# Ledger of designs, part 5: designed miniproteins, single chains, continued (3)

Each design is a single chain, and the fold is of that chain. pLDDT is the mean over its residues in the fold that is shown.

## One batch from the design tools (miniprotein)

Design m8141
Fold by ESMFold2-Fast:
Structure m8141 (fold): chain A 85 residues (1-85)
Amino acid sequence: PVVSEEFLKELEEKALEVLKTASEIAAKMSDEQVAQVRAEIRALARELNVKNMAGADALIDNSSKEQLVLLLAQLKMAKEAKELV
């Protein structure tokens, strides 16, 4: 094995911190803000040329508030990375 248990533990701890932050943001969101986040995720998915938009729409509509926050963050990071190159 090329990966240490200490490295995996650090990755797990950082992932849990990200999930905690997303949960805290999601808990503060109103229904109107949730609808806005879903709309922004759909717009970003189209802008990034996601091939399976039907699957993306189903994922967005069935996602929890926490999942929506994480998905929005991931798509924004992908857009920024594309614009920086």
Scores: mean pLDDT 77

Design m8142
Fold by ESMFold2-Fast:
Structure m8142 (fold): chain A 93 residues (1-93)
Amino acid sequence: MLEEAEKLFEEGKYKEALKLVVEKRAKLLLEQVKKDAPSEEFLKEAEAFIEKELPLALEEIEKRKEFTEEEKESLKKAIESLKEIEKKKKEEE
């Protein structure tokens, strides 16, 4: 999955790479909430928030025509950060 985002970034498909990063971050946040949620109500509210906000974020990304150099650097760092998180998770399993 992150290898696909990295490949899209290398191909200059920044919009597609960013969508994958945002979707992966949403999944990781939901997993974290499931582990640390103080109640079922809190978990349901967090899930509803992600279900509402994720599609809106993806639509805003789709409307983008160009990425600045700063945004490209930020995206590259986000991909690298997510790869490190997945590596640590696999080492703990």
Scores: mean pLDDT 76

Design m8143
Fold by ESMFold2-Fast:
Structure m8143 (fold): chain A 80 residues (1-80)
Amino acid sequence: TEAMIRDAELLIKSLENGIELLKAAEANPKTPQEVIDRYRRALEQLIKSLEKTAEQLEPVDPELAERIREAIEKAKKVLE
């Protein structure tokens, strides 16, 4: 649906922003570990949501589904 496509675009943007926030937090030695852990958990939740969205969008918009999978892989690398 159009709503699902819109939600997917917002989730991709949230994932990209989450990656940058986590990187910035990890680069700052004064960042509390609890803050880093919260950002990591937020990214893991976004990844799970986007995995479901990609599966549902694949028959409707395979190009968007592929963009979602690419974003997920980038997030997974940051979580390693």
Scores: mean pLDDT 85

Design m8144
Fold by ESMFold2-Fast:
Structure m8144 (fold): chain A 88 residues (1-88)
Amino acid sequence: MGPGAANAAAGAHEAIRYAEQGDSEAARKSMEGALKAIEEQKETMSPEDAKAAAEALRKALEAIKRAGGDEKAVRSAEEAVKTAEEAA
């Protein structure tokens, strides 16, 4: 994967970990970081990399929702997924 997709996937993984620990704010910040990584490289990201990043971000969104993450964390995760899907 290119740097943007790799950074987004890493952010998604961190968000899952924080959500499982009950840290909604850290999960939100990880999703905001993932969104920034996608936004910075979406123009140069391959459709394959964008699709992989979108799948990782969808899993993070599901983890945040299951852990009862607050509305802001869910909203940040949804925006990250949408941006990655638009890049695909």
Scores: mean pLDDT 77

Design m8145
Fold by ESMFold2-Fast:
Structure m8145 (fold): chain A 74 residues (1-74)
Amino acid sequence: MKKYLVRGGVAETEEEARQLALDYAGAAFSEVKVLDEPTIEKIEGVEGERYRAYLLVEAGPKVTNLPVIVEELD
């Protein structure tokens, strides 16, 4: 019922990063609705490419203590 920004895991591709964010949302909440397309961040500073996705969701109660960057209430 509240809006959350879910921080996904780090992956070597944008597609995998999106999937990790979706997996985190599904694991963290009993009910989740994706509100927007995931925001993909390219992480640089090491050899090779790394990506992380941020997913805005409207979700029910948390079922785990997985990290969430911010809770948004509109």
Scores: mean pLDDT 70

Design m8146
Fold by ESMFold2-Fast:
Structure m8146 (fold): chain A 73 residues (1-73)
Amino acid sequence: DVLEELRKLALEIGKLLLDESKYPEIAEKTGLSVEEIKKLDEEYGGGDTALILAVRILKKEGKAPEEIIEAVE
């Protein structure tokens, strides 16, 4: 279930976002830079940023529905 994977991944990414030293790990998983991750967190806040990053990871793995990807980007 892609929604359950998304929920679990968003929770894990949300925990990583609480610690700036973990941003390089998030960058590797998402393909974004640390600076791009910081900008997202500043613009959207931790909860929305965690969801955006989780959708991006699932898209990179070929698991996210296209409709969800379009809504986030």
Scores: mean pLDDT 74

Design m8147
Fold by ESMFold2-Fast:
Structure m8147 (fold): chain A 69 residues (1-69)
Amino acid sequence: SVAAELGIRAGLMAKDELIKEGKPITYSRLVELARKYVRELAKERGVTLSEEEIELGALIGASYALSSL
């Protein structure tokens, strides 16, 4: 799904941001940042996602990013 694709990208972007800022990589921080990035990526791609799709994408992306540690 588009939400999952954008979510994975958002999760990796969230991880990169935390690394660059020297902040601890935690699931909570990844979810918050991934939620923000999913909204931004959806806007850039011109797709409309529901709040449930944004949340699901952020959770998927955060899980993916955390599993790649």
Scores: mean pLDDT 87

Design m8148
Fold by ESMFold2-Fast:
Structure m8148 (fold): chain A 59 residues (1-59)
Amino acid sequence: APIARGSLESEKVRKAYEEIKKLLENGEEITDEIIDSIAQKYGITMEEAMYAASRALKD
């Protein structure tokens, strides 16, 4: 549905980013399977979850 989610989508992407960072701190390998699981968990798109993961890995 084309609804404006604004800050809620941004907040969920940030939570995905923080969870990916914690996985990296624990020595976990970030795979596409993990990214998809996180996207489903936070109700964000796969593209947004991949964006969060790429940022977490690059930072």
Scores: mean pLDDT 74

Design m8149
Fold by ESMFold2-Fast:
Structure m8149 (fold): chain A 85 residues (1-85)
Amino acid sequence: MDPTKMTDEQLLEYLKQARELLYKKSVETGDRAARLRAELLDRIAEYIQSLLDQGEEIPQEDKVLIIQLVDKWLKSFGIPIPPPP
């Protein structure tokens, strides 16, 4: 899937999947940095949902930057990147 064509709903689903993977890693290893990243993804998802609730759309370039950031976090913890939704 081309990440530049991801919908706002697909972005939220991706953030949820990445959060679960980071949270699972933190529980299994006790890694506090992985837990913090999971909590940050929850806050990002809440912010995005708030924008959508206000009738705003997430710009395509912002979606790409968020996905790239999440992918870097997952890789830094040795977590395989989940398939695109």
Scores: mean pLDDT 79

Design m8150
Fold by ESMFold2-Fast:
Structure m8150 (fold): chain A 76 residues (1-76)
Amino acid sequence: SMEEEIRKKTIKAAESAFAYLKENPTPEAREFVIRLFRHEARLLEEQGNFELAEALRKLAELIEQGKSLEEIKKEL
């Protein structure tokens, strides 16, 4: 389903982000990742992909709240 595909894509985005943050364990790197997902969400909305845009904004919010990858996977 489209919901399952969106969840799958969002989880892969989260896993890639946390792999990056493991190599770059700084507040600046975390802020960069949050801004990147918010920027991508805006581009997706401009393309009419509102559901994936909302999923990426939720991912950015959970990272900003300091959630772990495992906590984020449970919330998605």
Scores: mean pLDDT 89

Design m8151
Fold by ESMFold2-Fast:
Structure m8151 (fold): chain A 57 residues (1-57)
Amino acid sequence: IVEEIVKKIKELLKEKGIEAEIIVTENNNIVIKTKDKELSDELKEEISKIIKELRAK
């Protein structure tokens, strides 16, 4: 499940042209670190949706 979430987030970020590091914490929280572009509120919401949907499976 976590691997699928990471994969989908990476794909979304690539399509938006955002370079980011995805870190999974010990508590299964997903942290996204961007270098030069900050995530928009809309993009953060899309990422949150992906996490919720895949965790519900």
Scores: mean pLDDT 72

Design m8152
Fold by ESMFold2-Fast:
Structure m8152 (fold): chain A 97 residues (1-97)
Amino acid sequence: GSPFITISNAKVLSPTTVYLNWTRGATVKPDDILKAYARNRETGETRVVAEGPASATSFTVSGLTPGSTYSLTVVAINKKTGKEVASGNPAVVTVPA
């Protein structure tokens, strides 16, 4: 099926920083909050690395561990309930050491 949020680019900017941009999904509502999650594929740890309004189409993700491979996802969250209401395909990136 089609993803609700499609990551268009994941650009490695530095050993700790990745630029993400995406196409906004039609199911994302104006009052939703977008969160970017980074999962370290070596350790299995997942954390929130960026947040923004539903109108955002890009985040700069920072604080990554040099040399690591991450699955990066962007999800829409309902502001009042805290529940995930839309998600996209993960982007997999390896940041240099």
Scores: mean pLDDT 79

Design m8153
Fold by ESMFold2-Fast:
Structure m8153 (fold): chain A 89 residues (1-89)
Amino acid sequence: MAEKDEERLDEELRRLAEENLPLVEQAARYGAYLQVLALLRLGAIEEEEFEEKFEELEKLYKKILEEKDGEAAKKLADELREIMKKAKE
C-alpha cells in the first residue's frame, strides 16, 4: 500500500473511533473507504472523484449491512463492475 493510502486509512479509522459510531456504520464507512481507495490505486477514478464515490458506495454498504438489502447489494456489484470495466487493462 502506498504511503498516502496508509495515511488515509489510518485517519479514517481514527475519525470513526473518535466519533463513537455504531459498529455497523463504522463497518460500512470503512468498507466503502477501502473500496474507493482501491479504485483510485487502479486508476479507475481520479483523486477529485474520491469523496463523491465514497459517499455513493457508503450508502450502498450501509443498506447492505443494516437492512440485508439484496437490491443494494446488486447495485453495489453493478457499480463496481462498471468502474472495474473502465479500469481493466
Scores: mean pLDDT 71

Design m8154
Fold by ESMFold2-Fast:
Structure m8154 (fold): chain A 63 residues (1-63)
Amino acid sequence: MTRADAAQVLADVLEVSQEAANLMLGVLFPDKATLDNDDLVYLAQGLAKLAGKDAQATVSTLL
């Protein structure tokens, strides 16, 4: 999945703008234009805890 595609999904889950989601992904995964499944799982688990969202639902949305 591209970082831009992940940003769109993340924006919907966290209820933020796509620009904000892309900025967050740029901080967490600098120099990565493409995220693999391990990156997406790591992101989903960390952000689900921070945002108070269910980690399983976040993983399912990102994958």
Scores: mean pLDDT 67

Design m8155
Fold by ESMFold2-Fast:
Structure m8155 (fold): chain A 58 residues (1-58)
Amino acid sequence: SSQSQTIRQIRGQAARAISQGDMSSLQQYINQLRQMSNDPSVSDDDRSSLDHRINQFN
């Protein structure tokens, strides 16, 4: 799904932010993932991926 692709892109950006020590950008990406997890149009698989990433980066 397009949501799956977006989640993968955000995950990559969050990983780069961590490697660069950019905690402000990391927090923005975590907030974006949280907003997506509240969208009822997101599939269960994508929601599981979102929850995993939110927990991993928090």
Scores: mean pLDDT 74

Design m8156
Fold by ESMFold2-Fast:
Structure m8156 (fold): chain A 100 residues (1-100)
Amino acid sequence: SKLEELLAKIEAEIKETEERLKKEVKDEEDLEKALELLKKFRERVAEIAETAKSLEEFTEKLTDLLYEFGEEVNKLSEVARKIFDEFIERIGELVNSALS
């Protein structure tokens, strides 16, 4: 389904972002906080996928999650914040592509 295809792309972006954080965030406490936030995002995406009845409902709820996630990203270190800002942009592009 289009939803399964979108979920696979989101998981790939999460994995790539996890690897970037591990390589670029040098402070152990900053890295732990960033990885915990990414884990929470993954868990909430899974919850939305389980409850959404359509691709459109999924993308609407994911857009709300990206907004909420942006607030939490502002609390991270500068390096982690830059990586997450790029992540949020890429997920937004995936949402736009799935709806076209």
Scores: mean pLDDT 86

Design m8157
Fold by ESMFold2-Fast:
Structure m8157 (fold): chain A 56 residues (1-56)
Amino acid sequence: ELEKQLEEERKRLAERGERYSKAIDEMNTLRRDNSPEALKKISEIQKKLREEALKE
C-alpha cells in the first residue's frame, strides 16, 4: 500500500523535476534575449513554478 503510493509519488516528482529543469533552461535563454516579451514569459514561468511549489 505505502510502496505503491511512494512509487507513484516518485514518478510524479521525477516528471515535475524534468519540467522544472526545462523551465529554468527556458528562463535562462529568455534572460539572454532580454526583450520585453522574454521578460513577460520569465515572469509567467516564475509564477507557475511558485504556484506549483505552494500547492505541493
Scores: mean pLDDT 75

Design m8158
Fold by ESMFold2-Fast:
Structure m8158 (fold): chain A 100 residues (1-100)
Amino acid sequence: MNEIEELDELAKKAATGDEEAIKEFIIKVVELSKFIKSLKGLASFMSLVPGYHPRLPGMAAVAGKLKLENPDMSPEEIAEKVLSLSDEEIEKIAREVYSA
């Protein structure tokens, strides 16, 4: 499907460390996960997220959790929030998603 192909291409670019590509990848994750209503549902959705770089699944999990907890927050605001977090903060929040 085009949406999954778009996510895959964005993940490949984001894995190179391009900040704009990372931002677009996070925005796409938020848009694809907008109908998820639980942490368990989000954990299941993470199986669709490409792991071209170890940091990408963690950032995707944080983005999905932020959208779930803040449904009125824009995808762009979520991307800025995720990019403002340290790797340690991302890992901590991602563990909460995977432990659900």
Scores: mean pLDDT 78

Design m8159
Fold by ESMFold2-Fast:
Structure m8159 (fold): chain A 85 residues (1-85)
Amino acid sequence: MKEKIDELLEKAAKSKDELEAILLINEAAALVYQAIGELDPEKAAELARHAAALFRETAEKLKDEKIAQSARQMAENLEQLAEQL
C-alpha cells in the first residue's frame, strides 16, 4: 500500500499535465481512505500519518500552486483523521 501511494504521488509531482497530476493525487487519496477503512485504528493512524507526510512532500515538488494547495489540504485532512483514530 505505502509503495503504491508513493509511486502515484511521485508520478503526480513529475507530471507536466495538470489534469494527470490532479487525477493521480485523487487516486492516491482514494487508496489511502480505502485502506484506512480496512485497517485497525492503530495501523490506520500510522497509514494516515505516513500518507500526510507524502502529500506534503509532493506539494513542495508540484509546480502549480493550486494543485500544491490541494495536496496540502489532503495532508491536513489526513493529519486530523490520524488524531481522531
Scores: mean pLDDT 81

Design m8160
Fold by ESMFold2-Fast:
Structure m8160 (fold): chain A 88 residues (1-88)
Amino acid sequence: SDEEIEEKAEELYYKVYKALQENDLDKAKEIVDELVKEYVEKNELEKAIKILKKAKELLSTLDQSNPLVQEVLDYIEKKIKELEELLK
């Protein structure tokens, strides 16, 4: 549902934002990987893609002059593309 996608995207955004405030890029990537793993294990790839796209939009509102923000945005985009390839 759209409500679940928004809730999960906001949760992911908040966790990643906290990790970035601590300058912990590895933790930010782990948080993204944990969400991907959860939805892949449920065979809900399309939902995972929607959550990641929404979280990416939310994270894009952060200061993009911070290289850690750009690196996590690039990482999420990579995960989106990997999941989209699995749907082919």
Scores: mean pLDDT 87

Design m8161
Fold by ESMFold2-Fast:
Structure m8161 (fold): chain A 88 residues (1-88)
Amino acid sequence: MSAREWLEENKTGIVMPVIEDGEIKSEVAPSAEEFEERLEELAKKIKELLPEVSEEEARLGAETMALALHRGLPLEKIKEALEELKKL
């Protein structure tokens, strides 16, 4: 099952990463609609940090980060990944 397929089926109550004021936080989306809004904002922030990536790649990155965090990956590892990508 792809990350995208999983997110389509399991939008309610998903913990996801949110980038605010240069900080990465975990947030629970209270509804499927709010989850989609947060996911789009995360994709926009990824595109701002990494202007070389496409909109599709930014969206895929956001979906993958949300899935990884929900599956128990520490938030610190997601922060490290974004910092490393910024150096490329």
Scores: mean pLDDT 66

Design m8162
Fold by ESMFold2-Fast:
Structure m8162 (fold): chain A 89 residues (1-89)
Amino acid sequence: IEELIEELAKLLAELAAEKYGLDYEEAYKKAKEYLRKMVETLKSKGASEEEIKELLEAMKEAVIAEREGDKEKYEEYMKKIKELLEKIA
């Protein structure tokens, strides 16, 4: 999970810097903080490690799709993220 958080945080920071002109280092730190807090909250709600990994992988794919400008793929993964979050909550 920690490795996946690091990978996703890096992708989020790259996207933020590239598309929104945000500072990469600051975006990376904020993304890691947010993701760690999210994972901890999901664990406290009884989410399994497998459910959390599936969510993080879907988030990773959504970020990649947004960077590529693939709106269809982005929307598909955003829907999956919503479904996973509703299932955990």
Scores: mean pLDDT 77

Design m8163
Fold by ESMFold2-Fast:
Structure m8163 (fold): chain A 87 residues (1-87)
Amino acid sequence: MVKITVSPETATGDGQATLHVKASEPAKVTVTLTRDGRTATSEPIEVGKEDDITLTGLGPGTYEVRVTAEDGSSATATVNVGAPPLL
């Protein structure tokens, strides 16, 4: 079983967020973002034991992030997007 840990960074004003992902072994993961009852899911991403996933095209707001591996292991985090909007 893959053990996953996710540490989010504060997102930039350009709609970007970086997730620091640590896994016990290399795995394919899917990132799911939920805001105000709306859910968006990424395509599968290959991660090593320690990797960063950059998310783009995010609208401003607070997102619940779930990173799920192929074996069903998951980790959750919260990401704030859109501050500062012009800097």
Scores: mean pLDDT 72

Design m8164
Fold by ESMFold2-Fast:
Structure m8164 (fold): chain A 100 residues (1-100)
Amino acid sequence: MKEEIKKLIEEASKKIIEILEELNLKDSVKRVRELEKKALEYLEKGDIEKAIKLMEDAFVYAYTETARRLGDTEEGKKAIEEIKKIGEEFGKKVKELLEK
């Protein structure tokens, strides 16, 4: 379970970072990486709930910041939708792992 959640955190973070890098939001990339690092640290300590919460905070931060800076652009609107879908899929997969 811990290794599967770790992979989900790393995969979701990678997808979001790629989107933010394409948008040239370097400070947002740094913030998402910091939140990923903290989530992985809590996961190593066995605090799965806090790790998940930090990833949820990373998704909310990423799409909110993209909306604030680029929400009026077609690229920004598409990125916001993609980030939200990544967050929803992450939450679904984590829930499925915790119910097993």
Scores: mean pLDDT 86

Design m8165
Fold by ESMFold2-Fast:
Structure m8165 (fold): chain A 73 residues (1-73)
Amino acid sequence: GKEKALELGRDMGAVKIEVEGNKVILTFEILNLMQGYRVVEAVRLEAEKRGLKVVDVEIDLKNRTVTVTLDVG
């Protein structure tokens, strides 16, 4: 649940981790769009290994961030 999602965020170097009800929101800094796609792929793979579901992904090139939302029940 939530603990695994928080550990994933810390292990993968999320610059911000937020808990919103049954969601954990991870924010990562990126330099460009290709790095953003690589971060998304890496987070999806780690989430799958940990039994976590990715429910939303946002790449914001203006703010140079990727936001990944995990559902933790």
Scores: mean pLDDT 89

Design m8166
Fold by ESMFold2-Fast:
Structure m8166 (fold): chain A 109 residues (1-109)
Amino acid sequence: DLVDEARIVIYNLKTAIEQIQKHERELRHLAADPNLPEDLRALLEKIIQTASSLIQDIQRLIEELEDAIKRKDIERISEMINEGRQMLMVAEGFILDADHFISRVRQLL
């Protein structure tokens, strides 16, 4: 059932937002460290901005998919499931990169 597949994608996208928000909080905590080198602070601030933009993009996609379900627009649901799965891959890549960055920065502090 396409609607069931869409609901799974929405659930996974919401989970991705929670994980990105957790990493954003950790990155902001690191940005507050007075021992953080300026070059790393600038890079960290860019990563935080990327996280915020990604959360906004994911939230918009969730809203569009929920609207398509409400309208029973089967073709749009199918298109949005594919876009949602692509977005999940982008989010997963970001989360892994952020995990590695946080770990490396913590080792330097």
Scores: mean pLDDT 90

Design m8167
Fold by ESMFold2-Fast:
Structure m8167 (fold): chain A 62 residues (1-62)
Amino acid sequence: SLVDEIQRLVREGQETLSDELLDQLHRHLEELMGRLAAGEISEQQLLDELRRKLQELKRQQS
């Protein structure tokens, strides 16, 4: 479920973002995955933060 939801958000980024902004999305995901592995955030917090970052990057691209 988590992996599938992450994959869907990354796919949306691939379809909508420039290569530079997509790299920023991937970097942010790596940071969030590290925080999840360390027990600092929940799966839900990871998804919420990833969604926020995607929307932020989409706004920057306009």
Scores: mean pLDDT 86

Design m8168
Fold by ESMFold2-Fast:
Structure m8168 (fold): chain A 98 residues (1-98)
Amino acid sequence: MLKKVEEIIKIALELTEKILEKLLEKGEITEEEKEKGLELVKGSLEKLLQAVKDVEAGKLSEEEKEQVERAIEELKRIAIELAEELKDEETVEKIKKL
């Protein structure tokens, strides 16, 4: 579980950076908005990674564990949608195998 979540987090960050770069090139966002957006996403993903570690350490209730599992599936779905927006078929297939 943890290694697969670390891989999806890495992919999600790379895809987010590419989407933000595309928006910057179109003049839809500023460089400051790109930096703030990336830091916000990074902070959210760091919290998810800590929650996964807490699941593995047996620190969470069954309900909290189910919430973490749903958050991982949602992240995977969002990452696929971002990769599809970028027309990155190789990354879509890589995420589907995780």
Scores: mean pLDDT 83

Design m8169
Fold by ESMFold2-Fast:
Structure m8169 (fold): chain A 74 residues (1-74)
Amino acid sequence: SLEDAFRVPAEKLGMSDEEMERLIEAFANSRHLSVEEIVADPRVVEGIGEREAAVLETLGPEAIRALYELALQR
């Protein structure tokens, strides 16, 4: 599932459920950005900190795309 494609690797990098939900919310608030812009520089996402941006860079483009699609459903 899209949720598993994001949550499972994020949990392995030490993100809590609360941190993952905040990240989904941040992506939902950044719908004016294309997924390609976020993949190129996750720091453009509104409402995330340096830790979250670094986690997204570590997770890579597939997890970012899954998160973007999850946010579109909100």
Scores: mean pLDDT 81

Design m8170
Fold by ESMFold2-Fast:
Structure m8170 (fold): chain A 100 residues (1-100)
Amino acid sequence: KSAAEIIEEALKKVLDILEKLPPSPQTERYIRIVKELLERVEKIKNDPNATEQELFDEILKAYFTLQQIADDLLASPDPVVQKAGEEIKKIIEELRKKLA
């Protein structure tokens, strides 16, 4: 799989996890952020003039953004939200391995 496909798959998995959480302003904000990251990656994937550097920059942005979301969710006193943070962290570790 291409790097674009790997990051797209990871972002889709994270989105699925977030959409299953109880609705809250914080969860809605994270859903919007992840959808925006997906849109940017899909744009690069479908652009024949996109550079490897542009893709790399979007992968790094997605990686650090997902880490921040996972850390925020893990800090929650709600066990359901905390478990979602754990699942997202596992997706980030798998993403790291696939892109190495």
Scores: mean pLDDT 85

Design m8171
Fold by ESMFold2-Fast:
Structure m8171 (fold): chain A 99 residues (1-99)
Amino acid sequence: MELSPEQQELVDEVVKYLRENYAEKMKELIKAGKLSDEEVARIARIINKSRPVTKEDLEALLKLAELIGADPSVIKALRYILQGKVEEAKKYLEEAKKK
């Protein structure tokens, strides 16, 4: 299922945050073979701003965020985006940005 435009914008903000704060860990983990080729391809689609972003693409990004040990507020934001709870997602992403 395709994400709404608002959900896709929030995914882009999360990707920007992860690249600014966890770039080295993301690169290392993608090379470590803990993600399938399919999951790596889905994460690459999001990073390259491919549209539409699907629920499955977002689930792969959530798995990456959990494996790198991203801030719990970012992980909560991704889970709320998956649930369509955009206001809760915005709140948790802003909490992560304040650190």
Scores: mean pLDDT 81

Design m8172
Fold by ESMFold2-Fast:
Structure m8172 (fold): chain A 87 residues (1-87)
Amino acid sequence: SSMEEDKKIAEEIFAILSDFLRTGDADAAVARLRALFEKYKYSPEEAAALIEGLKRLVQSLADAGLVPEAQAARFLAALDALRAEIL
């Protein structure tokens, strides 16, 4: 993909994560990730890799005290369910 497309994808992912951190709405975040995968035509392998990256990021934010552990656990479970559905 182009550098411009990669930047736009990163900005959309950041917006999804930022909205999740503000609202705690894991279902809304997962729905937006599905839409992003469809929009940018992610392969199952590419989508799974992005989900693993997001899981690591969310766990790191929880470990740093920036996200409540219960909220992080809910989002991680939703990401695991999404990954299982895609693979």
Scores: mean pLDDT 85

Design m8173
Fold by ESMFold2-Fast:
Structure m8173 (fold): chain A 103 residues (1-103)
Amino acid sequence: MKKEKVEELIKKLEKAWEEKKYEEAAKYLKEAMKLLEAPNADEVAEDLKKVFEQNLDEETLELVKRVLIGSLKLLLAEYLGDEEKVAELREEGRRLLAEYQAR
């Protein structure tokens, strides 16, 4: 199933991010998005590379990571038709957005 492959890519993305291997993290994000048939996978990966080039502080990068991983998990749940998981992840995203808007 695509689920297991996407979950493995998310783990690889998290590990690459923790190791500050941002090029690998962007690659795994792109691969996961393409598996989930996201039409903007190439653009999102390119935008993420530009974010890394801005030398943002680790706190801001951690928030970006949480948003991206949450979005991938939401895309996977939507792809699988898991309505309960979609509702759970949308609530988590709402909390992250509130944290981000507080700046």
Scores: mean pLDDT 79

Design m8174
Fold by ESMFold2-Fast:
Structure m8174 (fold): chain A 83 residues (1-83)
Amino acid sequence: MSLTLDVGTTSVVLRDENGNILYSAGTGVSPGLPDTALAAMQKLKPDKITLRFGRGALSVRDEIVAKIKAAFPDAEITVVLLP
C-alpha cells in the first residue's frame, strides 16, 4: 500500500492512495512526528511512503526522514515539498 504523510508547522496528516485521511494529529507549537502517527503507519505496513513537508517544517525534515527510513527500511520513500 502507498501512504502520504503531510508534515505541517503544527500538524501531521496521514493519507491513503485515494487521499482519504487515515490519521491526523496536532504537534503543538512546533513541527514534529508524533509517536502515534508512526505507530499508525507501522500498523498499515506501507510499501511506499511519500513525505510532504510544509515550508515551516523544513527544520525537522532530515530528522523525520531518518526516523521513517529506520522504521520502514524496505519501503520506497519519496520526499517533496507541500504546495
Scores: mean pLDDT 82

Design m8175
Fold by ESMFold2-Fast:
Structure m8175 (fold): chain A 60 residues (1-60)
Amino acid sequence: PDPRELLAAAAREQAEELRRQGRLRVAQIFFDTARRAAAAPSVEEALEALRRGGEEIEAL
């Protein structure tokens, strides 16, 4: 399977779990990260999207 699709799917799954827990801000960051990863032109840029999402979470 496409690694970018796998990364996006994992981020989206985590976002849905966080939304169920009521952690709406963190869930939104994961949804945004999944969208960026899926749209990334390369695996390297998809991984960069994940790193950026992690930084946004740490800044909360």
Scores: mean pLDDT 82

